# Designs tried in a protein design run: designed miniproteins, single chains, continued (3). Part 51

Each design is a single chain, and the fold is of that chain. pLDDT is the mean over its residues in the fold that is shown.

## One batch from the design tools (miniprotein)

Design m9742
Fold by ESMFold2-Fast:
Structure m9742 (fold): chain A 87 residues (1-87)
Amino acid sequence: MEEREEAFLEEFGELVRKEFKDKLSPETLERVVKLVKEILRGFLAGMRDVPQALVDEMLELLGEELAKELVGFMQKILPELLKKYGL
């Protein structure tokens, strides 16, 4: 993986940690960050769909309301971060 993709994933993960640190336990937050990075690695590799197993894990960890909030947050920051890293 190129250094810029690794830097993109790390910054995205830190933004998720910052946004959700007061809403999730530290253990759940780290699992969510790992899941988000896995989804984004698939996206950067040209994957069109998120694997159902990852969607199911996200819903189990967050519930519907927080999962929807996470998706909204990701959609908000994704274009800006892609532009910043030239991806």
Scores: mean pLDDT 80

Design m9743
Fold by ESMFold2-Fast:
Structure m9743 (fold): chain A 110 residues (1-110)
Amino acid sequence: SASLIEREKRLQEQQNISRIVGLLLDLIGLIIELELLKEKLKKAETKEEVEELKKELEKLEKEGKEIKEELEKLDLDEKERKIFEDLLKEFEEKKKEVEELIKEKEKKLE
C-alpha cells in the first residue's frame, strides 16, 4: 500500500504535468492570436483601427511575459524545455512581424 507521503508526491507530479500542459496550450494560443492580429492589421484602413490593434499586441506581450515567468517555476525536463524554447522563439518572431506591420501601417496612414 502507498504511504501518505508517496501519494502526496504523485499528486505533486501530476499537478506539475498539468501546469506544463496548460502553459503549452496558452503559448500556442498566443501564437495563433498573433497570426489573427497580423490578418486584422492587413485589413486596417484607419489610424484608430491600428491603435486598437496596438493595444491587442500590448495585451499579448503581457500574457507572453507571464508565461515566461511561470515557466521559471516549473520542473522541466530537457525535452519539455526544448519545446518551450522553440515555441517562445516562434512567439518572438511573430511578435516582431506584427510590430513591423504596425510601423508600416502607421507610415501609410500618416
Scores: mean pLDDT 87

Design m9744
Fold by ESMFold2-Fast:
Structure m9744 (fold): chain A 90 residues (1-90)
Amino acid sequence: MDAHVLEQLREMIKKEAEKLLKAGLPEELVKLLEEAARRALETGEDVHAVLGKLLGKPVEEIREMMREIYRKLFPKEAEEREKWLKELEK
């Protein structure tokens, strides 16, 4: 990964963190998510796996927690995504 691609990914992490903070996610949790995303970028590991290591929880539990957080902060977007996924399961 070159410096340009790495910088673009860091900007994406920062924008996502700002979006979560603006939506009302606690600053402490946003910082933890940013740290997990940065470590994942550096190690090539899955971000939820890194977050799981930081919180001492299995990756499956972290993914469920993240889905619930997303539903709480962005309920309309979560509902639209769920409807789309259900249509694909037909």
Scores: mean pLDDT 72

Design m9745
Fold by ESMFold2-Fast:
Structure m9745 (fold): chain A 73 residues (1-73)
Amino acid sequence: MEKEIEEGMELLRKEFPDLPEEEIERYEELVRRYETEKDEEAFEEAVEFQGKLVERETGKKLPSLEEVKEKAE
């Protein structure tokens, strides 16, 4: 589980290299908290954080991670 989260975070860093490490770590903490403690509030916050993080960092909506992977050819 933690390994899967770490792999997801590394993938996110690779797809969005401009994201600050601190922001990625914060998101990872929320996801990990939900997975390990089943904290539903952490899950909801992680989802919102991801969307807001992307919009905040770019000033516009970024493609979803899956969409980026699809286009990454």
Scores: mean pLDDT 63

Design m9746
Fold by ESMFold2-Fast:
Structure m9746 (fold): chain A 98 residues (1-98)
Amino acid sequence: MAHLQKVLDKSKEYLKEMEKIKEQILNDPRASEEEKKLAEKLVEDSKASVKQMEELIAQYPSLSPREQAIAETVVGILAAGVYANVLILKNLLKRLKE
């Protein structure tokens, strides 16, 4: 479905934004080592989620209707996770700029 591709494309945009925020956090002398590690982990987790979404969408046309419904649900959950990670990184960066 075109809808799943749009969700994936938006998640890829969020991932690019997260990578830029991660670079800012890693280069901020006020950021703790724990905050830097969190930023790296959130980006890596989001990269894994985007890859899983790509694989599910690629397989989608060959799936049964039941498997397609499951794939749509999983893509939605993964996309929500990527969005949550963007918000966490934005809040972390905002706190460093106090």
Scores: mean pLDDT 88

Design m9747
Fold by ESMFold2-Fast:
Structure m9747 (fold): chain A 58 residues (1-58)
Amino acid sequence: SDAETAGRLAGAMGEGGEETVRRAEEAAKQSLDAGGSPGEAVQAAGAAMREDIARGLS
């Protein structure tokens, strides 16, 4: 169980990192496509990353 828990946490962190970056990029693109400024796109990307981190996404 401890080994399974450690493996699951490591996998979740790895997947979270890569997928969090993808979601941040998508949020930035959506902001720009909606007519947002580059600064708003950066803010949207940052918000998406913070949300994923707060959720502890797997």
Scores: mean pLDDT 65

Design m9748
Fold by ESMFold2-Fast:
Structure m9748 (fold): chain A 70 residues (1-70)
Amino acid sequence: MSLEEKALEAIFKSMDKDNDGYLTEEELDGLAEALGISREEVRALVPDGKMTLEEFKALIDRAEARAAAR
């Protein structure tokens, strides 16, 4: 299932409580569970422990590709 760009931006903004343009480690754990990806794998994609909107969109695209490969 793909999400429209506006929906992804709305979800990102709702998770970005600090309004600093990044998702925290706590939100990354929730995202990993929602996408069926390990928390270690998601955290490895963001060495600084914070995910940008562009990285968030890329992660959704990767999750969709993995679902198609399963």
Scores: mean pLDDT 70

Design m9749
Fold by ESMFold2-Fast:
Structure m9749 (fold): chain A 67 residues (1-67)
Amino acid sequence: MSSDIQDMIDNSLRLSQQAKDAGHTDSSDQSNKLVEEGQKAFEQGDYEKARELLNKSSEISLKSLQP
């Protein structure tokens, strides 16, 4: 469902911002790039790819926040 992917986008952006605020700019940049790619996949109707990219974005941010 498209609203689920929007929630994933919002969550990934929040986590990326937290990583940036914590000084993990490289992780934040990587996460933001994956969110952009996920949004593009979502716009193209590729919901599976969008979810994979957004999950990867969140994982990168979470790993940076958990040393």
Scores: mean pLDDT 82

Design m9750
Fold by ESMFold2-Fast:
Structure m9750 (fold): chain A 83 residues (1-83)
Amino acid sequence: SLKDELIAVMRQLRAVVHADPRVSPAVKAELDALVARIEAETDLREMLSLAQQVLALIAQHQVEVPADLHRRLQALMAEILAS
């Protein structure tokens, strides 16, 4: 399902960010909180809103994310929006 795919991508993103020593503990904690909210959410539209907040957090703090992971997340968010 789109929900399961979004959760999987978010968990992968969290792991990549946590492995990056350049990212502050505060930003890692904010990401953890957003991912936990996505995992607990039942409404796909609210999950999309939370995913947009994750992308905003990454952009605001200039966090480096692998291009393939970023593309997968954006493609999945577009699929959710179209559903």
Scores: mean pLDDT 87

Design m9751
Fold by ESMFold2-Fast:
Structure m9751 (fold): chain A 82 residues (1-82)
Amino acid sequence: MKEEAEEKVERAIKAAEELLEDIESKKSLSEEEGEAYRKALERFKEEVKKLKEEFPLTEEQIKRLEEKIEKLEELIEKKVEK
């Protein structure tokens, strides 16, 4: 159980890192693209909340996930409003 939770958390973090790198590599995002990424981010936040409820996550793991969420949100806004 706990091992499965750790794997899911690591996978989520890696997916967020890949998204961050993808967005960073883009020159700019259209308003439509930015809105799509914001919706994806909102779904990601919901998934993180679900993980917290379903599994006994460590505070460290929770903080890492929240850090990635904040970075994604900031980067999306920056690329749209460049």
Scores: mean pLDDT 78

Design m9752
Fold by ESMFold2-Fast:
Structure m9752 (fold): chain A 82 residues (1-82)
Amino acid sequence: TVTVRLIGEGNQGSTLTIQRGGETLGSVSDNLPTRVLEVTVEADEETFRVIGTGPSGTKVVTRKATPEDRPAVGVALVVLNL
């Protein structure tokens, strides 16, 4: 099991979303300059998408759980400048 920590920086009114297989696992939209979303995903070869939407448009990163995420609980850090 991996905790994905997604950080959006710089733009108020931006939304951060984590999806797996078309399912939304978590989403955050607030008025802080830095937005943090943490979601637990299963490590074992699962692919997930991190989506940041803000004034600069939409940024999407597709990530697969890595060997470093296994077998212990790991933290996958993704930072998006929105």
Scores: mean pLDDT 59

Design m9753
Fold by ESMFold2-Fast:
Structure m9753 (fold): chain A 64 residues (1-64)
Amino acid sequence: MEAAAEALKKGGLDEKSARSAAEALVEAANDPHGAAAVGGSAVQNGGVPREKAEEAIRAARKEA
C-alpha cells in the first residue's frame, strides 16, 4: 500500500486521497476487472498522470 500511495501522491493526489486510492488498488489486485476501473478513475478524477497510475497498480499487485 505505501508504494502505491507514494506513486499516486507524486501524481498529484493529496495524502488521504492517495492512501484511499492505493487501498482500492490493492483490493482490485484480487479482481482483474477492478484494477483498470480504479486506475482510470485516479487518472480522470484525481488528475494523476497515466504513468503514475500504472506505477501504483504495479506496486499494489506486488503488495497484494
Scores: mean pLDDT 68

Design m9754
Fold by ESMFold2-Fast:
Structure m9754 (fold): chain A 75 residues (1-75)
Amino acid sequence: GVTLLTTMSIYAASGDIDAMKEVADEIFERFPDDLDLIADALGILGRSLGLSDEQVTQARELALQGKIEEAKALI
């Protein structure tokens, strides 16, 4: 799980948003019950897409509550 988050961060830093999104989708598919991992992936994705700190925080909080589809909708 942590290796995938690191990979997302590398793609985000290089500006490869499409590759970053593919890694995020892999996290959502392979670790659907790891809410902490999903929240961290959504945080990286939201920040990389230029969302506000408030919107990123809200998406992470929704993910930690198991509201994954609502969290994704904010991003």
Scores: mean pLDDT 83

Design m9755
Fold by ESMFold2-Fast:
Structure m9755 (fold): chain A 80 residues (1-80)
Amino acid sequence: SKKEELLARLEALKARVRASDLPEDVKAALLAELDRLRALVETHGVDELVETMPGVYSTLETELELLEGEIDALEAAVAR
């Protein structure tokens, strides 16, 4: 389901952030944002949103994609 896909992506990103060489304050901020997105997925029943409000689902997916990109950029910066 779309909910399971989003939750799996969120958990994978949390694992990446925890394992990264990022500063602890940056990790805390990223983990807090990932927890916010997880709460939205859990509260709103993403599978129902896909069927009834596809625009809301698209917004959640876009926010996750943007956060993935930010994590990638931050990891690249600290690897230098």
Scores: mean pLDDT 73

Design m9756
Fold by ESMFold2-Fast:
Structure m9756 (fold): chain A 77 residues (1-77)
Amino acid sequence: SMEEDRRRAEEYRRLGVEHYKQGDLEKAAEYFRQAVEYGRSDPALQAESLALLSEVYRDMGDDEKAEELLKQALEVG
């Protein structure tokens, strides 16, 4: 259900933040991508997850992808 997907998105967002704080950028990106996918029915959560994913890609040195993700976050939220 949409509610179950929203709860999964919140959990993936939390896991992404945890791994991002630990410097595990690859795992953080993986979890934030899952948060974006499951957060489709919650624009605020999806926008937040896209913005966090953008931060991860910037830290990975992929500024072009980071800018595109931030643009997507602004279009959703």
Scores: mean pLDDT 89

Design m9757
Fold by ESMFold2-Fast:
Structure m9757 (fold): chain A 102 residues (1-102)
Amino acid sequence: MSLDELIEEARKKFEELRKKMTPEQQEAVDLALAHFEDLARQLKPLFEKLTPEQREKVLSLLKEAIDKIIEAMKEAKTPQEFLKKVGEILKDFVKKLNEILK
C-alpha cells in the first residue's frame, strides 16, 4: 500500500464514523482531522526521500496511528477527551517518526 492509498483509506473510514456522530462530536472530529491532514501534507515530501526500509516502518507507524484514531472515535465519551487522545496519538507518531529518520 502506498502512502496516498493509506491516507485515502483513512479519510474514508473517518468520514463513515463521523456520519454517525452528534454535531458536537463532528466538530471535534473535524478539528482532529485538520491536524491529521496537516501532518499528512508534511509527511509526503519526507516520505519520498526515505529508504525502502524506512518507508515500511513509516507506513506501519501511520497505520497504527490511524487505527488508534478510529478507536478514539468509537470510545471517547466527550469531544474534549477525543481531541486530547488524538493529540497524544499524533505527538507519539511524530516522536517515533523522528526516531526512524535518524
Scores: mean pLDDT 82

Design m9758
Fold by ESMFold2-Fast:
Structure m9758 (fold): chain A 98 residues (1-98)
Amino acid sequence: KKKQEIEEIVESFLPEADAAYAELEAAPAAPEEREAARRARTAELMRRVIEAVEERLGMKELAEAVRRVLDEQLAGNSVPSEEVVEKLEEIEKEIEAE
């Protein structure tokens, strides 16, 4: 199922994410600076995951929806718009129906 393939792609990035977050925790920084660095690193990792999903699975609509979530979060929106969440839920149902 495509859901399992997506999970495998995400899991392939977990060691890199763990290493990056460990480096941020070890660095002497104020909590606010550390949180900003964590957000930036998470966005970078998510973009790479999105590219891998789009290239390997051809899931263009999912890739575009997740990119929009990242753009909204980077613009200072802590919660994605309802339209984006609804689109992600529709894509998830299609993935599960396979």
Scores: mean pLDDT 70

Design m9759
Fold by ESMFold2-Fast:
Structure m9759 (fold): chain A 85 residues (1-85)
Amino acid sequence: AIEEVKKLIKEWLEKAKKRYSDEENKKIDIFVQTVLATLNSLKNESKEAILQGLETVFASFKKTASDEINKEIDELLEKIKQVLE
């Protein structure tokens, strides 16, 4: 499950790098690193704890990101929820 979530995050990052500005990509890189660190810290925790940790990281990033990026990360979080079920 965690390896599938990491794959989803990395695939989104590769697509984002091709479409967004250098300044937005710096914010996205920090966000992705925070997500990966959160997954590593919670790897032995319940799926519910992993999801709560990710939702906190996503909510924090959404406050600083554009509406377009917010739509994409909402879709990404829904895919992550499906993988964790």
Scores: mean pLDDT 83

Design m9760
Fold by ESMFold2-Fast:
Structure m9760 (fold): chain A 118 residues (1-118)
Amino acid sequence: HMEEELKKQREEELKKARDRAESLVGMIEYAGDQAIEAAKAGNKEGVLKAVEYMRKLADEVVDIARKYPETIPEARRAAEILQETAKKLESLGYPEGAKLVRETAERVRKAIEEIEKK
């Protein structure tokens, strides 16, 4: 029946969205680790490049969550990773990088709140 086909199609689309969101969270974690390693090496340019990459990945996580609210848990995990990365960058003497990552985490949290209000 058409109702069963539509349900199956939505479930397949949701599975792909969750897989992509999960992959993006892993990429954000990896980029965060790269930012921390750059900070430890005194590479300010490397920190800012990694931070910009994390911002782009986080924006994609938010876009997925807006289409598939069921991926909000992955978006929350991304925000937590971003917040922890900002804290570590600040402790390593990179307050500018920390501020940018913290602002990215706040944008993700705000987007989640806006999605949940619908």
Scores: mean pLDDT 89

Design m9761
Fold by ESMFold2-Fast:
Structure m9761 (fold): chain A 69 residues (1-69)
Amino acid sequence: MKKTLRLIPKNEDPEKVAEKAVEILKKHGGKVESVTVGRDYVLITGEITDEAIEALKKHPEIKDIKEAS
């Protein structure tokens, strides 16, 4: 299902968080369509599995994950 996730970095560069999050999403059967990197957030849109979201939640450099759409 197509989703947009908003990730809030924890003590890490948003670009680095975006790179790692894309890697995790692809590893867990996701398809990434777009990535937007802000100063204090990352938006990722694509086909995102529940398993991929759980993997992202376990990442120490991600403070919060919200579904934006």
Scores: mean pLDDT 80

Design m9762
Fold by ESMFold2-Fast:
Parts: structure tokens; sequence; C-alpha cells
Structure m9762 (fold): chain A 100 residues (1-100)
């Protein structure tokens, strides 16, 4: 029951993280056209997804049945943390450019 709940929530969190990563890559590819607000909003969304992935990873690593899910959650958490860092830098840079 608890394992099935973690699997379901884990799949949902992974999908959200994948969408955030794809959106971030699109914004980075077209950085000059991206607004500071778009970067900030995606950073906030990625931040919430990161917290969700971290919590689910901690729960999954405690259950041997969830070893594969834990691995996937950890990999997605690491990718989300990197994207969150990149978005934070990009948003600050864009805000500085807009203020100049």
Amino acid sequence: EEAEKIKKEGEEAIREAEENIKRAQELFAHYRDASAEELRELRERAGETRKRLEELYKQAEENPELAEMAKRLKEMLERTEEVYRQLSVAARSKEAEAAA
C-alpha cells in the first residue's frame, strides 16, 4: 500500500521533473527571448519538484521493494538540482540585464 503510493507519487514527480528540464532547455536555447519572469517561475516550480523528489527518495530508499524507484528518483533529483542552479543563475543574469 505505502510502496504503491510512493511508486505512483514517484512517477508523477519524475514526469513533472522531466517537463521542467525540457522547458528549461527550451528557455536556455532561446535565452535572449526568455523573460526574467519565465525563468523565475520555472525556477520556483523546479524548486518545489526538487523538494518533492527528495522526500520521495528518502521514503523509497527505506524500502527494498522500491530500490529501482529510489534510483530513478535520485537520478531525477540530481538533474533537477542542476537545472535549478542553472535557472537561478539565468534568472539573476536576465534580471540584471533588464535593470540595466
Scores: mean pLDDT 85

Design m9763
Fold by ESMFold2-Fast:
Structure m9763 (fold): chain A 90 residues (1-90)
Amino acid sequence: SEAFTPGSPEQVERFLKALDEAAKLLEEAGDTEGAKIVRNIRDTLEKTGLVEVNGALAIIALAIGKANSTDPKVREAYQKALDLVAEAVA
């Protein structure tokens, strides 16, 4: 199963960079809890190399974060984070 097979080093590095940028966007928008969730997923990716499962978790977490946010600036940061993660795991 792809969910439990480590990605290539190039895939893992690309996804780690996307998660770092996503966390920064959320932190700059003032959503420290969202940034913390993204960083936790990043740490799991770094330890396991599991691109598929961490990609799915990141997309779900960011979509929930966007849905729960009423501030347009925070919602925009979540959308940008979603776009970055989706591109990195494609």
Scores: mean pLDDT 88

Design m9764
Fold by ESMFold2-Fast:
Structure m9764 (fold): chain A 71 residues (1-71)
Amino acid sequence: MVPTEEQMRKDAQEIIEESKKSTDDKQKQMDLAMLGLGRLGEEWLAQGTPLEVVRKVLTEAVNEIQDWYDS
């Protein structure tokens, strides 16, 4: 089943939240989030999600984690 953009955003946010809980090191949290988001993107492509939609959602998630890192 192809995920909706809303579901994809929720899944990406869950990865970000889990990375923040895994360690107290902000750099390690970033590295884990980026790794998790990459794996999630591959899964979405395997499910038949169009590449353009995957790129859009991943770009939004990367911008969110970057904003958190810079704050």
Scores: mean pLDDT 82

Design m9765
Fold by ESMFold2-Fast:
Structure m9765 (fold): chain A 110 residues (1-110)
Amino acid sequence: MDVEEIAEELREAVEGVAKDMKETMGLKKVKVEVEARLAPPSERRVRIRVRVKTENNGEKEEYEAEFVAPLEDWRKAIEEAVMFIREVMAKAAKKGPTEVEIRVVVEVPE
């Protein structure tokens, strides 16, 4: 599987959870950015770094997490990243009308 395929599945998964949570929890705005980077060929792991920024009536919070999986099990890192995003969005929604910005960077071996 190439970098583009992993990046596209990650983008679809993140956009999917963002849309689901926006509709289910009644969020005001959700923005998603996904970036893919190449890691050295000797690296046998996919690394996903997630940054979620939330804003509710001027209260701003930022959450960061990193998920790593073997290249053979790269979907595990995506699943863990999606679960983290879901948890942060659910927590933010409890504070009332919420704007969310999600930035995800994936590093994939070349």
Scores: mean pLDDT 82

Design m9766
Fold by ESMFold2-Fast:
Structure m9766 (fold): chain A 63 residues (1-63)
Amino acid sequence: VQTSKFVATVTVTLADGSKIVVTTEPQATEEAARAAAEELAKKLEEDNPDVVSVEIKVHAISS
């Protein structure tokens, strides 16, 4: 039985229309992937004061 891993993709849209896309490292659970994505989103917002939207999507992947 192959255990699936989870990754999350963080998309940040800036006021000028630029987008930053970052994917988390594979995590054992959907919750862990989401938590990692939330930390990445927080850092991106701290580094980019012009953030207008943040989107987090969690996906199951095969090892």
Scores: mean pLDDT 79

Design m9767
Fold by ESMFold2-Fast:
Structure m9767 (fold): chain A 68 residues (1-68)
Amino acid sequence: ASEEEIEKVLIEYGMEPEKAREAARKILDAKKQVPQSQLELEVQNILANYISDIEKLKAASRKVTELL
């Protein structure tokens, strides 16, 4: 998935565009370092710094991981 596709998902879950771009870059970097089996948890850990609503955090993390 492209950085822009990840950004769009994060904006849909209420993240500001600048923060969505920053988070998308961190997620793509994490994908290079983390095994697929741990990727959803790592995405959730990154997004926890940006999304305070736990249900939105879980939904966004799942949706973003599906794009990876």
Scores: mean pLDDT 82

Design m9768
Fold by ESMFold2-Fast:
Structure m9768 (fold): chain A 67 residues (1-67)
Amino acid sequence: MTSEQREVLREVLEPEDFERVLANPEALEALLRRLPEIIASVRGLSEEEALAAIRERAREIVREHGY
């Protein structure tokens, strides 16, 4: 992963969720692949709404791959 992607995840995710994602390579890769789509989907939302949506979608993706 790029340092830029890692910093974005660190800022957006809660610390506990960030560490869990890093511990699961499949979930991390899936999240990173979908991150541009997620960011694009929140364009036009308020900052608070965008953060909430990104966090929720990230957790859904991690849960899907964190079997």
Scores: mean pLDDT 74

Design m9769
Fold by ESMFold2-Fast:
Structure m9769 (fold): chain A 87 residues (1-87)
Amino acid sequence: LVEKAEELFDEGIRAAEAGEAEKARELFVEAFRLLLEAGAVKLAVTRASALGILSAAFAFEGDEESAEALREAVRAGMELMKEAGLD
């Protein structure tokens, strides 16, 4: 499942780079869900941090739609961690 989550993160990054903001958001949220099901909390936190940085990069380049989609994906991932009892 960790391998599948990593594939989804890669697909999400490609979708964001292609301007498919909503698709990227959905792919990232699914990837976080799979990582949490696998118990890979450290990796989930690391990926959330990386997406936060990537979101800032998209915003800097003027792609606010992709930036906001990434922020929403990070927020959703953090909410999933809280719901699972992980702080």
Scores: mean pLDDT 78

Design m9770
Fold by ESMFold2-Fast:
Structure m9770 (fold): chain A 68 residues (1-68)
Amino acid sequence: SEEEQRRAAERVREYLKKTGKLPVFPLSEEQKEAIKYTAAALRAIGDAFEAGKEEVSKEAIEKEYEKL
């Protein structure tokens, strides 16, 4: 249930606070950029897979990256 999921999340959060670690931290611009590129690469790979291709081009990845 949603209540059980919420309770589990609260317990994890409390455990992390007790261990001196916060569950959330800001992403750097480099990390955000890496995530965007990875997402673009996965989209291009998915398209290549559906098209029966054995390789994905850098141009295909760049095209998906420009959409983000």
Scores: mean pLDDT 73

Design m9771
Fold by ESMFold2-Fast:
Structure m9771 (fold): chain A 118 residues (1-118)
Amino acid sequence: KAVEYLTKAARYLLEGNYDEAIEFAKKAIELSTDPYLKALAYMVLAVAYAKRGDFEKAIEWAKKAIDYLKEASKTHPNKEALQKAIDYVNQAIEALKKGDYEKAVEYFLKAIEALSEP
C-alpha cells in the first residue's frame, strides 16, 4: 500500500494538486519501512512545499530525503543511482536557500529520474 500512496502522491504533484500530494506522501511514509520508498516520498513533500512557496519546509523534507537515500544505499543494488540522487537533492537544497524554486524543482526531478535508471 505504501507504493500505491507514493504513486498517488506523484500523480497529484504532476497535476498541481499539492495538498493531495502532501497527504498521500505522508501516508506512504507512515506505512513504509523501506528507506528507498521513504526517500521518494520525502522528495515529493519537498517539491510540493517548494511549489507552495514554503522553502523552509521544502529544505527540511529534502534533508530527510537525503538521510533515507543514505540508508537505502546500504542495501540498494544501484548505489551509483542513489549517489546521483543525493547530489541532485543537495543542489535542490542550495537552490531553495537562494529562493530559486524553479531550479530546485528541476534538481528534484533529476534526482527522481536518476533513481528510475535501470
Scores: mean pLDDT 83

Design m9772
Fold by ESMFold2-Fast:
Structure m9772 (fold): chain A 118 residues (1-118)
Amino acid sequence: MPSLEEILQALLETIERAAAEGLSVGEIFERLLETLRRLATQLDPLRQRTADFLVSALEDTYRAALAAGLSAEEALRRALLVMANLMGLSQEQVDALLALSPLEQLKALARLFVEHLG
């Protein structure tokens, strides 16, 4: 069973590799969620259920934003807000996340995901 630290490393490597390949923010986000869902199958049943719920909530938020005509960057921002609300982050922490570049927002999302699973 991978550790949460090994999962975080794999998620961050997925983001950096996809960015180096020239993938769009939306394509990187989709690969991040796919990678997390795959790795979560190797976790205990409670953590797997939590990961499946989070991935579904983030995918639904992202797809709804795109359907409303928002950019992938704005859709990612909305997914970050869902994660921040689930974790009970302060307004100061939320503002700091939203000030990040899209690539750093994807990395922050990966870190928040693993923190919530721990």
Scores: mean pLDDT 85

Design m9773
Fold by ESMFold2-Fast:
Parts: structure tokens; sequence; C-alpha cells
Structure m9773 (fold): chain A 98 residues (1-98)
């Protein structure tokens, strides 16, 4: 029922790394609705990844919403978008493997 400590620690590390990139975009463009949508989608994904009762379907839906918001954001480099997508994919895979 609870996440294993190594999984919880890795999820926290991924969330912190992703937050650093997203927070830089938000600080530069706080009124951009695309950046706000990305921040909200990120928050939902992290909350579901931390929830031991979250379904695989809910996690996949949150990941898809995050990727859509990410691709719609014009203020991130292609490399930053690729890194955030890879980190989100790892976060979902780690959660689903528990």
Amino acid sequence: PALPAPVAERLSALARKMAEIINRAYEAHPDDPAVRALALAFGRLVALAADPSASAAALEAARAEFVAALEATPHLTEAEKAELKANADEMVALKLST
C-alpha cells in the first residue's frame, strides 16, 4: 500500500528536477496561460504519483495532460521539453512498477 522508500526517493528527485525547469519558465512568464497550464498539469501528475491508491488509468491520463501542456509551452527549449517528458515517463513507470 505504501510506496517503497527507494521509489518514493526517486519520485521526489524527479519531481524536484522537473520543478526547477518549470519554475524557471513560470518566473520568466508568470502570466502566460500555457505556463500556468503546465504548472497545474505537473502538480496533478506529482500528486497522483505520490498517491498509493492512484490507478494506472489516472496516472496515464495525467501524463498525457502534462505532455500536451508541455508541447503547447513556447518558452521551453526542445532539450528541456525532452528532459521533462523523459522524467514524467520515468515517474509513471516507477509508480506502476510498485
Scores: mean pLDDT 85

Design m9774
Fold by ESMFold2-Fast:
Structure m9774 (fold): chain A 132 residues (1-132)
Amino acid sequence: MKPVLPPELLKDDIGRLVVLGIAKSFYNQGKFDEAKALLDYLIEHGDDVTKAAAYTLLGEMYLREGKIDEAIKWYEKALEIYENARVYYNLGLAYFKKGELDKAIEYYRKALELDPNFKRAQEGLKEAEKAK
């Protein structure tokens, strides 16, 4: 059930951000299949920035559902396009939830290398080090 979106919606950054926002809204409503269909569309037709954002949201969706290994897979796909502090933080959180504290610490540190002021990554690192 992929939505047929007009190609014109993907011609500018505003159109792509609107589609990403709709996907987030569907997920927040528990409409996982509708959210995934829009994210799949963005992956197929969007630019690299849009694809990385869509992979990151897919990872966040799977992490919320407790499917940690699937979440990690999607975060790794996002990193293949662009490194960013949020994805490294999300990987740290995923590994922390798995109890893999050394990997959680590694990814929280990578997030802080890209953004030293990333408060959630600072807090995640302290919690992971305390749990070890």
Scores: mean pLDDT 81

